# Designed miniproteins, single chains: the designs that were tried, part 94

Each design is a single chain, and the fold is of that chain. pLDDT is the mean over its residues in the fold that is shown.

## One batch from the design tools (miniprotein)

Design m3478
Fold by ESMFold2-Fast:
Structure m3478 (fold): chain A 60 residues (1-60)
Amino acid sequence: LPLSVQLGAAHFHGMPYVPTPDVDEGLEVVRKYMKENNISEEEASKIGLSDLLAKVEEFL
């Protein structure tokens, strides 16, 4: 699944309605983390967006 689809599903799955910009902001944070750790989009898809977000939150 594309990373953006995974972000959308994870972000809205357990939450009330959230504005679209929140999804874009989350994606931007994930892309920044990927660049810093040399993670490709393909590798990010293997890890899963929820795990990437957890790592970002854990180390930020």
Scores: mean pLDDT 60

Design m3479
Fold by ESMFold2-Fast:
Structure m3479 (fold): chain A 65 residues (1-65)
Amino acid sequence: GEAELIAEIARLVREAERAFEEGRYEEAIKLLQKALELAKQLPGPVGLVAVHEIERALRRAEEAL
């Protein structure tokens, strides 16, 4: 359901943050891309906020390459 989808997005974002902190930028990008695909499936404001935040994180990780 939606709650399980939100939990998976949160897990992927958390793993991406850890990868980024450890300098593993390519891995962080892959995790964020997966999170973004899931976030696009969420309806309403929650989905829109998640997409925006993940896209911002992706830009930062890509800049760090």
Scores: mean pLDDT 87

Design m3480
Fold by ESMFold2-Fast:
Structure m3480 (fold): chain A 112 residues (1-112)
Amino acid sequence: MEAIEKVKEAIKEINKTKDPEKLKEIGEELIRELLPKMEELGERIEQGDEEAELEFKKILLGLLYAGLVIAKKLGLLTEEEEARLEAAIAAAVAEYPEVKPVVEEFKKIAEE
């Protein structure tokens, strides 16, 4: 899945830098690349495509996770805000266990 691979590569690049401008560039590029795909999937979801809904959830969680890692590196999150966002991601995975393998891959890459 090309969109998920773009998320994984973005998280790897986020891990390599502490430069605020570079972190912003990585985030903006990831959104720019994935937004058209999410819009396409959104149209398919309106037509009742359950496969498109699952793909959309995976991409959305990937964007949320990449954004969380960037925000942590930029010092934009309090400890409480970080814990709330991590809890929200965990809750989404618990409700939709089919996204768990992809989220665990994002976590593994971010911890490297």
Scores: mean pLDDT 80

Design m3481
Fold by ESMFold2-Fast:
Structure m3481 (fold): chain A 58 residues (1-58)
Amino acid sequence: SLPPFDEELRRLALRAISAAQKFMGPDELEALSREVAALVAAGDKEGLEKLLKEAEEK
């Protein structure tokens, strides 16, 4: 189980991938999933929020 503070990062990650599913193909989603996983591992909330914004505004 993730610590409570890491759950927000995981939620941002899932939201970004979910938003991208509407317009990305499977190969693009795999690339995004790897980038998102790296940002979560780094604790980069700002990077995750930026990706989510880009995915939702596209």
Scores: mean pLDDT 75

Design m3482
Fold by ESMFold2-Fast:
Structure m3482 (fold): chain A 55 residues (1-55)
Amino acid sequence: SAAEEVLARALSLIGTKSWDEIIAETTRLSREAGLSPAETLAVANRLQDAWDAYS
């Protein structure tokens, strides 16, 4: 799905970009992909969990 593609791209940035850069890119990709509010929230929650586990 588009949400899975956005999440995969965002996850690939962990360890190479700052959190602010990752959030900016994820927000841009979510808008460009036309994600629903529920999909956007699901991506954000999974990204936050991955960042917390990495840091």
Scores: mean pLDDT 83

Design m3483
Fold by ESMFold2-Fast:
Structure m3483 (fold): chain A 99 residues (1-99)
Amino acid sequence: GEAKKLILEACELLIEAARILLKHSPDILSAIALVLRAIGLLYEAETSDDLLAVAKRIIELAEEVIAFAETLDPPCKEAIELAKKAKELAEKAIELLEA
């Protein structure tokens, strides 16, 4: 369905945002944790029937990615923009699932 497509795209954007943070952050372990969490959400999006729960967890991870990117000097604007887009797609997916 359309909601699943949005959730999968949101997961791919979060993986890309986390990978950018891994390249720019001196805190490699925290950045790796964000990458692994984003990959885990992609796996859950492909295999789970509870897409609403997956979408809510995408929003939570997107907010954590944004916060992490904002702590960098300079702030990682590219990762922030990707995570914001992922959050918007997940919010749109929730709207479709609750319709």
Scores: mean pLDDT 88

Design m3484
Fold by ESMFold2-Fast:
Structure m3484 (fold): chain A 81 residues (1-81)
Amino acid sequence: SLEEKLEKIKESFKKMATELVTSMVSRGASRELIEEVLELMVKHVVEEMAKEYNLSEEQKKEFYEELMKIAKEVVDEVLAK
């Protein structure tokens, strides 16, 4: 189902975001730069998935909000170490 495909994408995004944020932190990147890069990644993933699965505007907005929540949680978790 579409829901199962999007859940798998969210899981993959969380893993990739965690690796990216960890790498950026180790290279001395600021929180502001990390958050900017993650927002660009979220926007890119949402647009690609919207194109592939013909997401409605409401589905795109919901998916964006879910990925942004994951991105924020990843930043907070990695920077708390």
Scores: mean pLDDT 87

Design m3485
Fold by ESMFold2-Fast:
Structure m3485 (fold): chain A 67 residues (1-67)
Amino acid sequence: GKVENVKKLLESHGERLSEEEAKTVLEVLEELRKETPVPSAAQLREALRKRGIRLSRSAAQALVEAR
């Protein structure tokens, strides 16, 4: 599913998140894409910091490019 794909992508970049954290990442990314169809890695990282989740630049970049 989408959450599993997010978790696998993050693991490939050295990020180990719980199922709940992966769901939050997906939720935040989808919300960002409603306002900004092509968000930057920096924008995603800032939005996730507000939810208490920290990602490397490479992991965030991979997520924004994954679709």
Scores: mean pLDDT 80

Design m3486
Fold by ESMFold2-Fast:
Structure m3486 (fold): chain A 73 residues (1-73)
Amino acid sequence: SMLEKALEALKPLFDEIEKVRKELGTDNKAEAWLYLLFKDLGLTPEQIKNLTPEEFQKLMEERRKRIEAERAA
């Protein structure tokens, strides 16, 4: 099953999100996920909490460009 295989593949990600959530002392799993997602960009937990939709779009675009550059190399 594609769903079962996807859930198994995502288990390490969910475990890491929960670990980060506990380290940040937050009940918001989305904040923990965003922190983990943008960790390589040097964002602080405070910046994640105050992240606007516009800033989120810019960060996603930057991440996309980095992935494309790595694929081109």
Scores: mean pLDDT 73

Design m3487
Fold by ESMFold2-Fast:
Structure m3487 (fold): chain A 75 residues (1-75)
Amino acid sequence: STSIEELEEEIKKIEEKIEELEKEIKELKEELEKLPESDEERRKKLELEIQILEGMKALLEGMKKWLEKELEKKK
């Protein structure tokens, strides 16, 4: 059985990864806003990178919610 302490540690690790992804997404969005509309190739690349990172964030948020529910069951 996963202990309360182990679940709290996993949740904390996921929170840290989510924060890192949020910072990266923010930086890429700021870069995208600064690009001229004529720079279609770089714009498409940044949009794809943002989409991938947002997808990863959504998966981690889902995992965090699952772990939080498991933690509540043990309290």
Scores: mean pLDDT 86

Design m3488
Fold by ESMFold2-Fast:
Structure m3488 (fold): chain A 63 residues (1-63)
Amino acid sequence: KVEELKKRIAELEEEFNKLLQQSDYEKASEVYRELGRLYKELGDEEKARLYFLAAESYELLAK
């Protein structure tokens, strides 16, 4: 499970970087919310919180 979660995290980080290059902040926000959820599943509450806050920031940039 942990190895599977880490693979998903790596894939989402790659997707996030691509979305940032495209200035697609709306989708970037969604990817960061998913990253926050995955880190919460790993028990990393601090990273989860930071990703959720970053997702909110990108959501505001998209609007």
Scores: mean pLDDT 82

Design m3489
Fold by ESMFold2-Fast:
Structure m3489 (fold): chain A 80 residues (1-80)
Amino acid sequence: MEERKRDVIAGLRELIAEAERLGDQETVNLLREMLKAVEEKGLLPIGRVSRPLGDLDAPLQLDVRFVTPEEAEREVERMA
């Protein structure tokens, strides 16, 4: 679980940096909220974001939900 949380935090920070570089403030704000939920509440995001970073012409669609590490493990088991 610690490894998965670390990977998620690293990935979110990397995406925030890229979104800031591209001027996609909407995505930056969203990713910062996600990072806060992971770090402060121990929640993990699962699902997909349907828009590429910096694609300001595409609508941002969120198919992402925040779950506890325990719930994330259950979702992985359900898909296996």
Scores: mean pLDDT 67

Design m3490
Fold by ESMFold2-Fast:
Structure m3490 (fold): chain A 59 residues (1-59)
Amino acid sequence: LQKQIDDLIAQAEQAFAQGDYGKASDLYDQAADLAEKLGAPQEFVDRLREMSRRARERA
């Protein structure tokens, strides 16, 4: 389960590096949603939401 969150974050980072900010934003949101459902610390979820927001601002 944790590996799935890590995989989504890795994919989001690759999309961001390639300039696909829309895809990066979507992937960070998916990672945040999954982390929240699994009871991850709120600080971790909030950080993923912030990364999604930053990517969205660049799209």
Scores: mean pLDDT 82

Design m3491
Fold by ESMFold2-Fast:
Structure m3491 (fold): chain A 93 residues (1-93)
Amino acid sequence: MGDLIRNAGSLSDEEIQARVARLEKELDERIAKETDPEVKAFLQELRDWARTLPDPLERAAALEAVYESGTDRQKAISAFIAGVLEAVAARLS
């Protein structure tokens, strides 16, 4: 689940939010370049789901997982859920 979760305790809320902004920009650029309409649609859906997450750490973890998962829809969804769960676990620890 990447460096974000491992470093969560040392990152400020401002640093987490800056990472969210960067990942959202990278995802938007990926969506804009996607030529497969089904892949484009599910990436947009995952972006919208990430935006509903109230915790910036959960949002950042979910976006990072989607970015690293490639174009496989099931793999991307599983990675998104796993990222959110690890972010929640990190906050509860």
Scores: mean pLDDT 71

Design m3492
Fold by ESMFold2-Fast:
Structure m3492 (fold): chain A 74 residues (1-74)
Amino acid sequence: SEDEKLREFAIELAKLVQEAIDKGMTLEEIKKLVDEKFENFVKKYNFTPEQIARLRAVRENLLKVAESEIEEKK
């Protein structure tokens, strides 16, 4: 199921972001890593515009959380 793939990817992306924060990566490095993973994933499958928008919302939320967490660790 494509919905299962989207959910699995969202979980993997969240874990990737958390691991990158724990490793002390900068927000710029995390954004680059997330964008690369996102682009490769959406290019591999013929998702609908709605499914892509949902993934973009997940990506945006994860990056906002990462930004907040990095700011708090200063």
Scores: mean pLDDT 79

Design m3493
Fold by ESMFold2-Fast:
Structure m3493 (fold): chain A 74 residues (1-74)
Amino acid sequence: MSDEEKAEEYLIEKIGELTLLADEHGVPADRLGAMQKELVDLYNEGIKKGKSLSEIKKELDEKLEEFKREIEAL
């Protein structure tokens, strides 16, 4: 499996974690959609710039932790 495929699988996993957390906290669909788009945009920019698998994973993890803090503050 390529590093790009591994990065895509990781993105899907992180979107799943975000979606479950958002559902548990009653996050509005439009806000959830915006958060999901930010994760997808980070992945796409990482691939476009030739970032390593580890760097893309780190950026996705950091963004998800920001979203967790925002959701828990609701």
Scores: mean pLDDT 85

Design m3494
Fold by ESMFold2-Fast:
Structure m3494 (fold): chain A 63 residues (1-63)
Amino acid sequence: METLIRVLAHELGLSLEEARELVEFAATASDEELRRKAEELSRRTGMPAERIYGALRAAREEV
């Protein structure tokens, strides 16, 4: 958990608190909800939505 939160924060340029909240969201989210969140974060960060979606999906599988 802690390692995953740290990696996600670094990868997406988020605070540790934001990354923790994102991991908690991903744990209960559907694929469609993850895709929507990835598109939202893509607009905020400038990273490709498909890359963010992959990271969120991996986070869900680890919890």
Scores: mean pLDDT 77

Design m3495
Fold by ESMFold2-Fast:
Structure m3495 (fold): chain A 76 residues (1-76)
Amino acid sequence: NRFEAEVLTALGRMQAELARKLYEQGDYEEAIELYRKAIELYRRALELDPENEEARENLARTEEALREAEEKVREA
């Protein structure tokens, strides 16, 4: 069902937006936790609707943001 995928994608966006704000504030470990939650939500959305372009694009961006945040924690 595409509607459930849309809801999951929106929830993922909310988690990723909060994670970005935490990353900008230097709260890298908290940002990592929220990026991981966003990734899980986008993956579930794509299981329900594999053609969801927004979920696919947001997943890719969030996976990159997660890698950057994990690098910050390893260097700290």
Scores: mean pLDDT 87

Design m3496
Fold by ESMFold2-Fast:
Structure m3496 (fold): chain A 66 residues (1-66)
Amino acid sequence: MAEKYFEEGKKLYEQGKYEEAVEKLEKAIAASDRASKELLELLAEALEKLGYDEQAENVREIAEEL
Protein backbone atom coordinates (compact mmCIF):
# COMPACT_ATOMS: atom_id res chain seq x y z
CA MET A 1 0.00 0.00 0.00
CA ALA A 2 2.79 2.49 0.79
CA GLU A 3 4.28 2.00 -2.71
CA LYS A 4 0.88 2.79 -4.26
CA TYR A 5 0.62 6.11 -2.39
CA PHE A 6 4.22 6.98 -3.31
CA GLU A 7 3.54 6.33 -7.03
CA GLU A 8 0.30 8.36 -6.88
CA GLY A 9 2.14 11.19 -5.12
CA LYS A 10 4.88 11.24 -7.77
CA LYS A 11 2.31 11.45 -10.58
CA LEU A 12 0.45 14.28 -8.84
CA TYR A 13 3.71 16.18 -8.30
CA GLU A 14 4.60 15.80 -12.00
CA GLN A 15 1.15 17.21 -12.88
CA GLY A 16 1.68 20.25 -10.61
CA LYS A 17 -0.99 19.10 -8.14
CA TYR A 18 1.20 19.74 -5.12
CA GLU A 19 -1.50 19.70 -2.40
CA GLU A 20 -2.78 16.30 -3.58
CA ALA A 21 0.81 15.07 -3.92
CA VAL A 22 1.52 15.99 -0.27
CA GLU A 23 -1.62 14.11 0.84
CA LYS A 24 -0.55 10.92 -0.99
CA LEU A 25 3.07 11.16 0.16
CA GLU A 26 1.98 11.61 3.80
CA LYS A 27 -0.21 8.51 3.43
CA ALA A 28 2.80 6.63 2.01
CA ILE A 29 4.83 7.57 5.11
CA ALA A 30 1.98 6.57 7.47
CA ALA A 31 1.53 3.22 5.68
CA SER A 32 5.24 2.24 5.77
CA ASP A 33 7.44 0.97 8.61
CA ARG A 34 10.23 3.20 7.29
CA ALA A 35 10.26 6.25 5.05
CA SER A 36 12.76 6.28 2.19
CA LYS A 37 15.06 9.26 1.59
CA GLU A 38 13.57 9.61 -1.92
CA LEU A 39 10.01 9.77 -0.53
CA LEU A 40 10.93 12.38 2.09
CA GLU A 41 12.82 14.47 -0.47
CA LEU A 42 9.81 14.48 -2.81
CA LEU A 43 7.51 15.44 0.08
CA ALA A 44 9.86 18.33 0.93
CA GLU A 45 9.85 19.52 -2.70
CA ALA A 46 6.03 19.41 -2.83
CA LEU A 47 5.78 21.34 0.45
CA GLU A 48 8.20 23.96 -0.91
CA LYS A 49 6.04 24.38 -4.04
CA LEU A 50 3.08 25.15 -1.76
CA GLY A 51 5.10 27.75 0.21
CA TYR A 52 5.58 25.61 3.34
CA ASP A 53 9.30 26.34 3.30
CA GLU A 54 9.92 25.62 7.02
CA GLN A 55 8.08 22.28 6.86
CA ALA A 56 10.02 21.40 3.69
CA GLU A 57 13.34 22.17 5.42
CA ASN A 58 12.38 20.05 8.45
CA VAL A 59 11.49 17.09 6.20
CA ARG A 60 14.82 17.45 4.35
CA GLU A 61 16.67 17.36 7.68
CA ILE A 62 14.91 14.10 8.56
CA ALA A 63 15.84 12.67 5.13
CA GLU A 64 19.53 13.44 5.80
CA GLU A 65 19.47 10.94 8.71
CA LEU A 66 18.54 8.10 6.32
Scores: mean pLDDT 80

Design m3497
Fold by ESMFold2-Fast:
Structure m3497 (fold): chain A 95 residues (1-95)
Amino acid sequence: MSLKEKYEKIIKQLEEGLKRAREMLAETTDPAVKARLQAAIDTFEEAIELLKKILERGEMSPVEFTVLGLLIAGAVFELNWVAEQLGKEPFKFDF
């Protein structure tokens, strides 16, 4: 698999996570759940923008690799915490 294909696969998964977070945000009335979903949305958007910049540049620094990993882990954690609270299936991210 090319590096470009791998990054495009990751972007697609992040976009699916973002879509799922937005759908759950529209369905909930709990302020605590809304706050965590908004945090997940913001973090997914940041991860997508960082990865798009990396893909356009064609290179990734060690700092960017670490930041990207932390952003993805944080967004997936918040999304799955909310999914558990709402009785929904966990979001599966394949890195």
Scores: mean pLDDT 83

Design m3498
Fold by ESMFold2-Fast:
Structure m3498 (fold): chain A 68 residues (1-68)
Amino acid sequence: AKELVEKAREYRKKAEEALKNGDPQKAIDYTRKAADYFVEAGKQLGIEDAAREYADRLLKEVEEKVKS
C-alpha cells in the first residue's frame, strides 16, 4: 500500500507540473494515474470506497482547471 500511495503522490506532482506548463491533456492523464494508484492502495487497506471518493475529487478538480 505505501508504495502505491507514493506513486500516486508522484503522479499528482506530474499533473500539477503539466497544468503549470499549459498541458491539460497530460494533467488529466497523470491525475488518472494518481487516482488508479490511490484506489489500489485503498483496496489493499480495506478502504476502497474512501479511496474512490478521493480519486473522484482529484479528477473533478483537474477537469475544472482544464475547462477554465
Scores: mean pLDDT 80

Design m3499
Fold by ESMFold2-Fast:
Structure m3499 (fold): chain A 74 residues (1-74)
Amino acid sequence: MDENLLITRAIFAALTGNFEAALEYLKQLKDSPEIEKAIKVMEEAKERFKETQSEWERIDLGAEAAKKILELLK
């Protein structure tokens, strides 16, 4: 799987609130500072969701994480 496909799948997983799948796809990418930042963004979104347990907050957190990752990786 190429990097663009992995990034696309990670973004899609994040948008649907699937933080674990998004992290799995990001961790398959070549190690770089941008990828490390993207992983941190997703892990922070996952941790914040644990505090609230709201489906709407999960989607909102996923969308924010996806936006940040897209800006980092382009």
Scores: mean pLDDT 77

Design m3500
Fold by ESMFold2-Fast:
Structure m3500 (fold): chain A 57 residues (1-57)
Amino acid sequence: DALAAFLATADDAQIRLLIEVAVRVGRLSYAEAARVLGLPRSTVSRRLREIEARRAA
């Protein structure tokens, strides 16, 4: 999946912004936002957890 490959190389801010826009504007869960954006649910969840872990450090 080209989008999944892009997300693997995208910075944390880009991934977070993409997910937050889908959740906020679409009123979707992160899993549903991933589906609407055409992204694998596991990839989105993993990347979001990594971003949160980095911010907590």
Scores: mean pLDDT 62

Design m3501
Fold by ESMFold2-Fast:
Structure m3501 (fold): chain A 56 residues (1-56)
Amino acid sequence: MKPSEEDLKEIAEKYGLSVEEVRQLAELYDEFGEKILDYLTEKQREAVKALREKEK
């Protein structure tokens, strides 16, 4: 499932990222899963975890 634009904005504000960065993280996680986590910053990893919680 793709996260809503509201979820992307909420996560972007919470972690100090742009909406575009959070959207890119969602696309990367959808394509590669947990494998991308090794290539992310700490804030980006937390944003991905938050995205995963929203996909429940």
Scores: mean pLDDT 76

Design m3502
Fold by ESMFold2-Fast:
Structure m3502 (fold): chain A 79 residues (1-79)
Amino acid sequence: MAREKALELYRKGIEAYEKGDYETAVKYFEQAAELFEKAGDLPLAARAYRMIADAYQKLGDTEKAVEWAQRAAALERAA
């Protein structure tokens, strides 16, 4: 089911983040967020967006970090 695949991708994102592979973490969290949105799990999709923002901050990309944090906040307000 889409939610199960999203949780697996989210877990892989966390593993990459913990290893310091922030670029790979972003890719997994983006895929997880898309599947969470399709499953109607907006709170988990927002959490994935927040993790993307944190990963971009670790990469020094403050512009993208702010952009994804705003997307997370917008999704939290919509949910």
Scores: mean pLDDT 85

Design m3503
Fold by ESMFold2-Fast:
Structure m3503 (fold): chain A 91 residues (1-91)
Amino acid sequence: NNAEILRKEARELIEKRKEELLEKYKDDEKKQKAIERAAESVLAEIDEMIEEAEKEQKRINQEVRDALLRAIPTRFDMELSVALAELEREE
């Protein structure tokens, strides 16, 4: 399995999660801003992890792909929590 395919799948999953959360919190501007920050943070982290895995292994295998994609919802929730705390301190 190809690193570019994994990046595409990860981006699609992150974007879907982002859109679901934005719809859920459509009347909460602060949460919408936090969701946008969280999505960008997760996207950057996932891209770096894919590059590091490819560099170390010189190949992306199915186990790496499945483990990374499964981690996205949890990482998104963590980054959302961080973004909300940061926005609270800015206000």
Scores: mean pLDDT 81

Design m3505
Fold by ESMFold2-Fast:
Parts: sequence; structure tokens; C-alpha cells
Structure m3505 (fold): chain A 80 residues (1-80)
Amino acid sequence: SPADAALRERIARMREKLEQVREALASGNYDEARKLLDELVREAMEVIAAATAHDNQPLLDEVGQLLVEAERLRREVEAK
């Protein structure tokens, strides 16, 4: 559906943001990494709400995996 296509595009942008977090961490830009992580988590919560309303388990699983990785990166940032 058009709604599912839009959610997939949002998830793709979240993956791009996750790569930006990794780049920020690698370059020592910890404030930028924190900002990007906050934006990613906020976007993820909106996508989860929308995917739940559409009963789209594959999209929920995909966002869940991104949030697990985001939490791992957040712990790395907080250790610095």
C-alpha cells in the first residue's frame, strides 16, 4: 500500500541516520551522535505506532532491529 511504501522509505532514512551516527562516533563528534540518536529514536517511535496500526509485523521487526543497534551506539556515546 502507499502507507507501507512511505513507512519503508522512513525506515531507509533511519538506516542512513544510523550510519551518520557511526560516522559521528568514529570522528569523535559525540554531541552530533547524541543528536542523531535522539532524532532516530523519535522517528522510530512514530514508525512503530504507524506500523502497529497497519499490523505490519515485518516493518515492526525491522524498526526493532534498528532500535537495538541505536541503543548499542547510545551506550558507546555515553561511555565517552
Scores: mean pLDDT 85

Design m3506
Fold by ESMFold2-Fast:
Structure m3506 (fold): chain A 61 residues (1-61)
Amino acid sequence: LSEEMRREINESMVRMAYQVALLAGLSKEEALELALEIAKRSKSISDEEAERIVEELREEE
């Protein structure tokens, strides 16, 4: 797998976690916090990358 493909997969996973949290009834703030925690727990996502993805999600909302 290319690094570019891995990045896209990681971003999609974080976005999906955020969407699922919203569907489960969590607030936007709670969903973003959960998505950040999941991303940081992932072995393929650095803390810096996790924070960047979540910050983009916050902006898109």
Scores: mean pLDDT 77

Design m3507
Fold by ESMFold2-Fast:
Structure m3507 (fold): chain A 61 residues (1-61)
Amino acid sequence: VTEEEIVRALLEAGVPEEVARQVARIAVALGIPLEVVVAAARAAKAAGDTSVSAIVDLLLK
């Protein structure tokens, strides 16, 4: 997946643009699938924390 595709999906999931851009860059660098990134972002939002660190912690589980 491209960084742009991940940013778009994260924005649709309600993640702020700045956070979406940083998470997308990390996800591409680590080869994380789009489905996993979106699931982590939704879980973070449900927990009330859409920070880069909260989403990345869920990606690295």
Scores: mean pLDDT 82

Design m3508
Fold by ESMFold2-Fast:
Structure m3508 (fold): chain A 62 residues (1-62)
Amino acid sequence: MVRSEEEKREAIREAERLLKEGNPNAFEETGKKFGVEPETVLEWMIEEGVKALEEAVKKVFE
């Protein structure tokens, strides 16, 4: 099933929230809530993190 960009952003926010709370099952709980594999949530977070790092580097170095 194809997930919308909005759903991906919501899943990333939920996983980040749980990680900040120190929840060791953040990916599993987020995956269950959004109906996806925990590995899928992790992949979405990695993709967003890479994008954020790229944007941060561009702002610092042009």
Scores: mean pLDDT 75

Design m3509
Fold by ESMFold2-Fast:
Parts: structure tokens; sequence; C-alpha cells
Structure m3509 (fold): chain A 70 residues (1-70)
């Protein structure tokens, strides 16, 4: 059913939005810690990893929104 598929996409969209919000908060905390320790390589790597994950989640959200718009 197209209605069931749409419901699954809507639920995935809501979950992704929550994950993005939580990840953005994590990035803000990492940026704050890095400001206190600007040469901490572990914090830099964690921040890069979190930012790359954010890009991936935002791209996935865009694809779901495109499918829902059709």
Amino acid sequence: SEEEKKKELEEEKEKLKKEIEELEKEIEELEKKLKENPNDKDLILKLIAAELRLIGLERRLELIEEKLAK
C-alpha cells in the first residue's frame, strides 16, 4: 500500500529530525570543549566524525522529503 509506505517514510523522517537535533547538540558541546583545548586531536577527530555524520543524515532527510513530495 502506498499509504503504508508514506507512513514509514514519515516515521523515518521524524526519527532523522530527532537524530539531527541530538547530533547538533553534540557538535555544539564538542566545539565548546575544543575552544578550551584547541590542539586536542581526539576532540578534532570526534568533531569531524560528528559533522560528517550530520551531512549524511541531512542528505538522507532530503531524499525522504523528495519521495514524500512526489
Scores: mean pLDDT 86

Design m3510
Fold by ESMFold2-Fast:
Structure m3510 (fold): chain A 62 residues (1-62)
Amino acid sequence: SELEAIVEALRALADRAEAAGDDVTASLLYANAAIIETHKPPVEEAKAIKEKMEARADAAIA
């Protein structure tokens, strides 16, 4: 499903943040992925969370 794809993308990005040495960003990405997986919000809400988390990770690992 689209939610599963978003969760997988966030977890992959969290793994990359952790590998870059940013455990705070990694923890936030894992937490948001878990919230989406458990709560199953509307796809548009999950997409907004993903975009926000991607922007944060890009800033942290640049």
Scores: mean pLDDT 82

Design m3511
Fold by ESMFold2-Fast:
Structure m3511 (fold): chain A 72 residues (1-72)
Amino acid sequence: MEELVEEARRLAEEGAKGDEEANRRFGEILSELREKGEEYEKKGDYEMSKKLFEKVDELLRYWQELSAKALA
C-alpha cells in the first residue's frame, strides 16, 4: 500500500507537468485503491476501508493542487 501511494504521488507530479502516460497510470492506481477500499468495507474492515479512501482523497487533492499550479 505505501509503495502504491508513493508511486501515485510521483505520477501526480509528472502528470501535472503534462505527462499523459503518468496521468493515465495515476488514475489506474486511484481506481485500484478505491476497489481495495470497497473490498475492506464489504468485509466489515471499516478502519482499512476508511484509510484507503482517505489516501485516495489525499492523492487526488495533491494532483489537483499540482495541476492548478502548473497552469499558472
Scores: mean pLDDT 81

Design m3512
Fold by ESMFold2-Fast:
Structure m3512 (fold): chain A 86 residues (1-86)
Amino acid sequence: SHMSDEEKMLKMLEELEKNRELLKEKLPDLDPLAQKHAELLVEMGENKDNLEKVIELLKEMLKITSDESAKKELERAIKAVEKLIK
């Protein structure tokens, strides 16, 4: 039932790869949270098989996030990525 969602995710990863260079170029001009978000997108596109780097970036975003709902979403994302490694 989630096969179409998985195909959607693959297309999103391809788009992230295509926008990798633009995100790298814009990193210095972003605020700290936006910069970490852009770094995460770059890592996802370049290092699909290196989930540990994705987890570390998510943890860094969690450290600088003050919004409680965003913290919960980041914690859920970290746990989801950790399950893929296990």
Scores: mean pLDDT 64

Design m3514
Fold by ESMFold2-Fast:
Structure m3514 (fold): chain A 56 residues (1-56)
Amino acid sequence: SELEKRAEQYRRAAEFARESSENFAKEGHDVMAKALKESAEMNEEQAKRLEAEAKA
């Protein structure tokens, strides 16, 4: 379904943001690392909502 495909896109965006956050943290860019971690959490939450909606 369209909802499942969109959920997968949010999951992939979250994975990328998590990886980018770890890289920025390793380089000492703490503010950017925190922002990317928060972005990853938001994308994970959106994916979870869409996954729940697709199953309803």
Scores: mean pLDDT 86

Design m3515
Fold by ESMFold2-Fast:
Structure m3515 (fold): chain A 95 residues (1-95)
Amino acid sequence: MKEIEVETDGSAEDVRAALRKAFEEARKLPPGGTVVLKIKATHPGAASFVAKATVDEDGRVTFEFYSAPASGLTAEQQNAFADEEYEKLRKELEA
């Protein structure tokens, strides 16, 4: 298991960069390996996420998102945002 902590400005671009870093570290692990990514917003009120990246038996990386609600966003909204940015990244990496 590897733990990665990054600070972001809360932008979609910074979140995607953090997810890409976690993906690249996770894919170097054997099946069952995990990376815990802690994304901390540098600005008050911006969303913070914890993501767990796991390598499955086929060598694919999957993400599970866990977030505390930030002011103005529910945990579900923050997780949906992270899922959307990860799907964009995944499509770029698999294309």
Scores: mean pLDDT 68

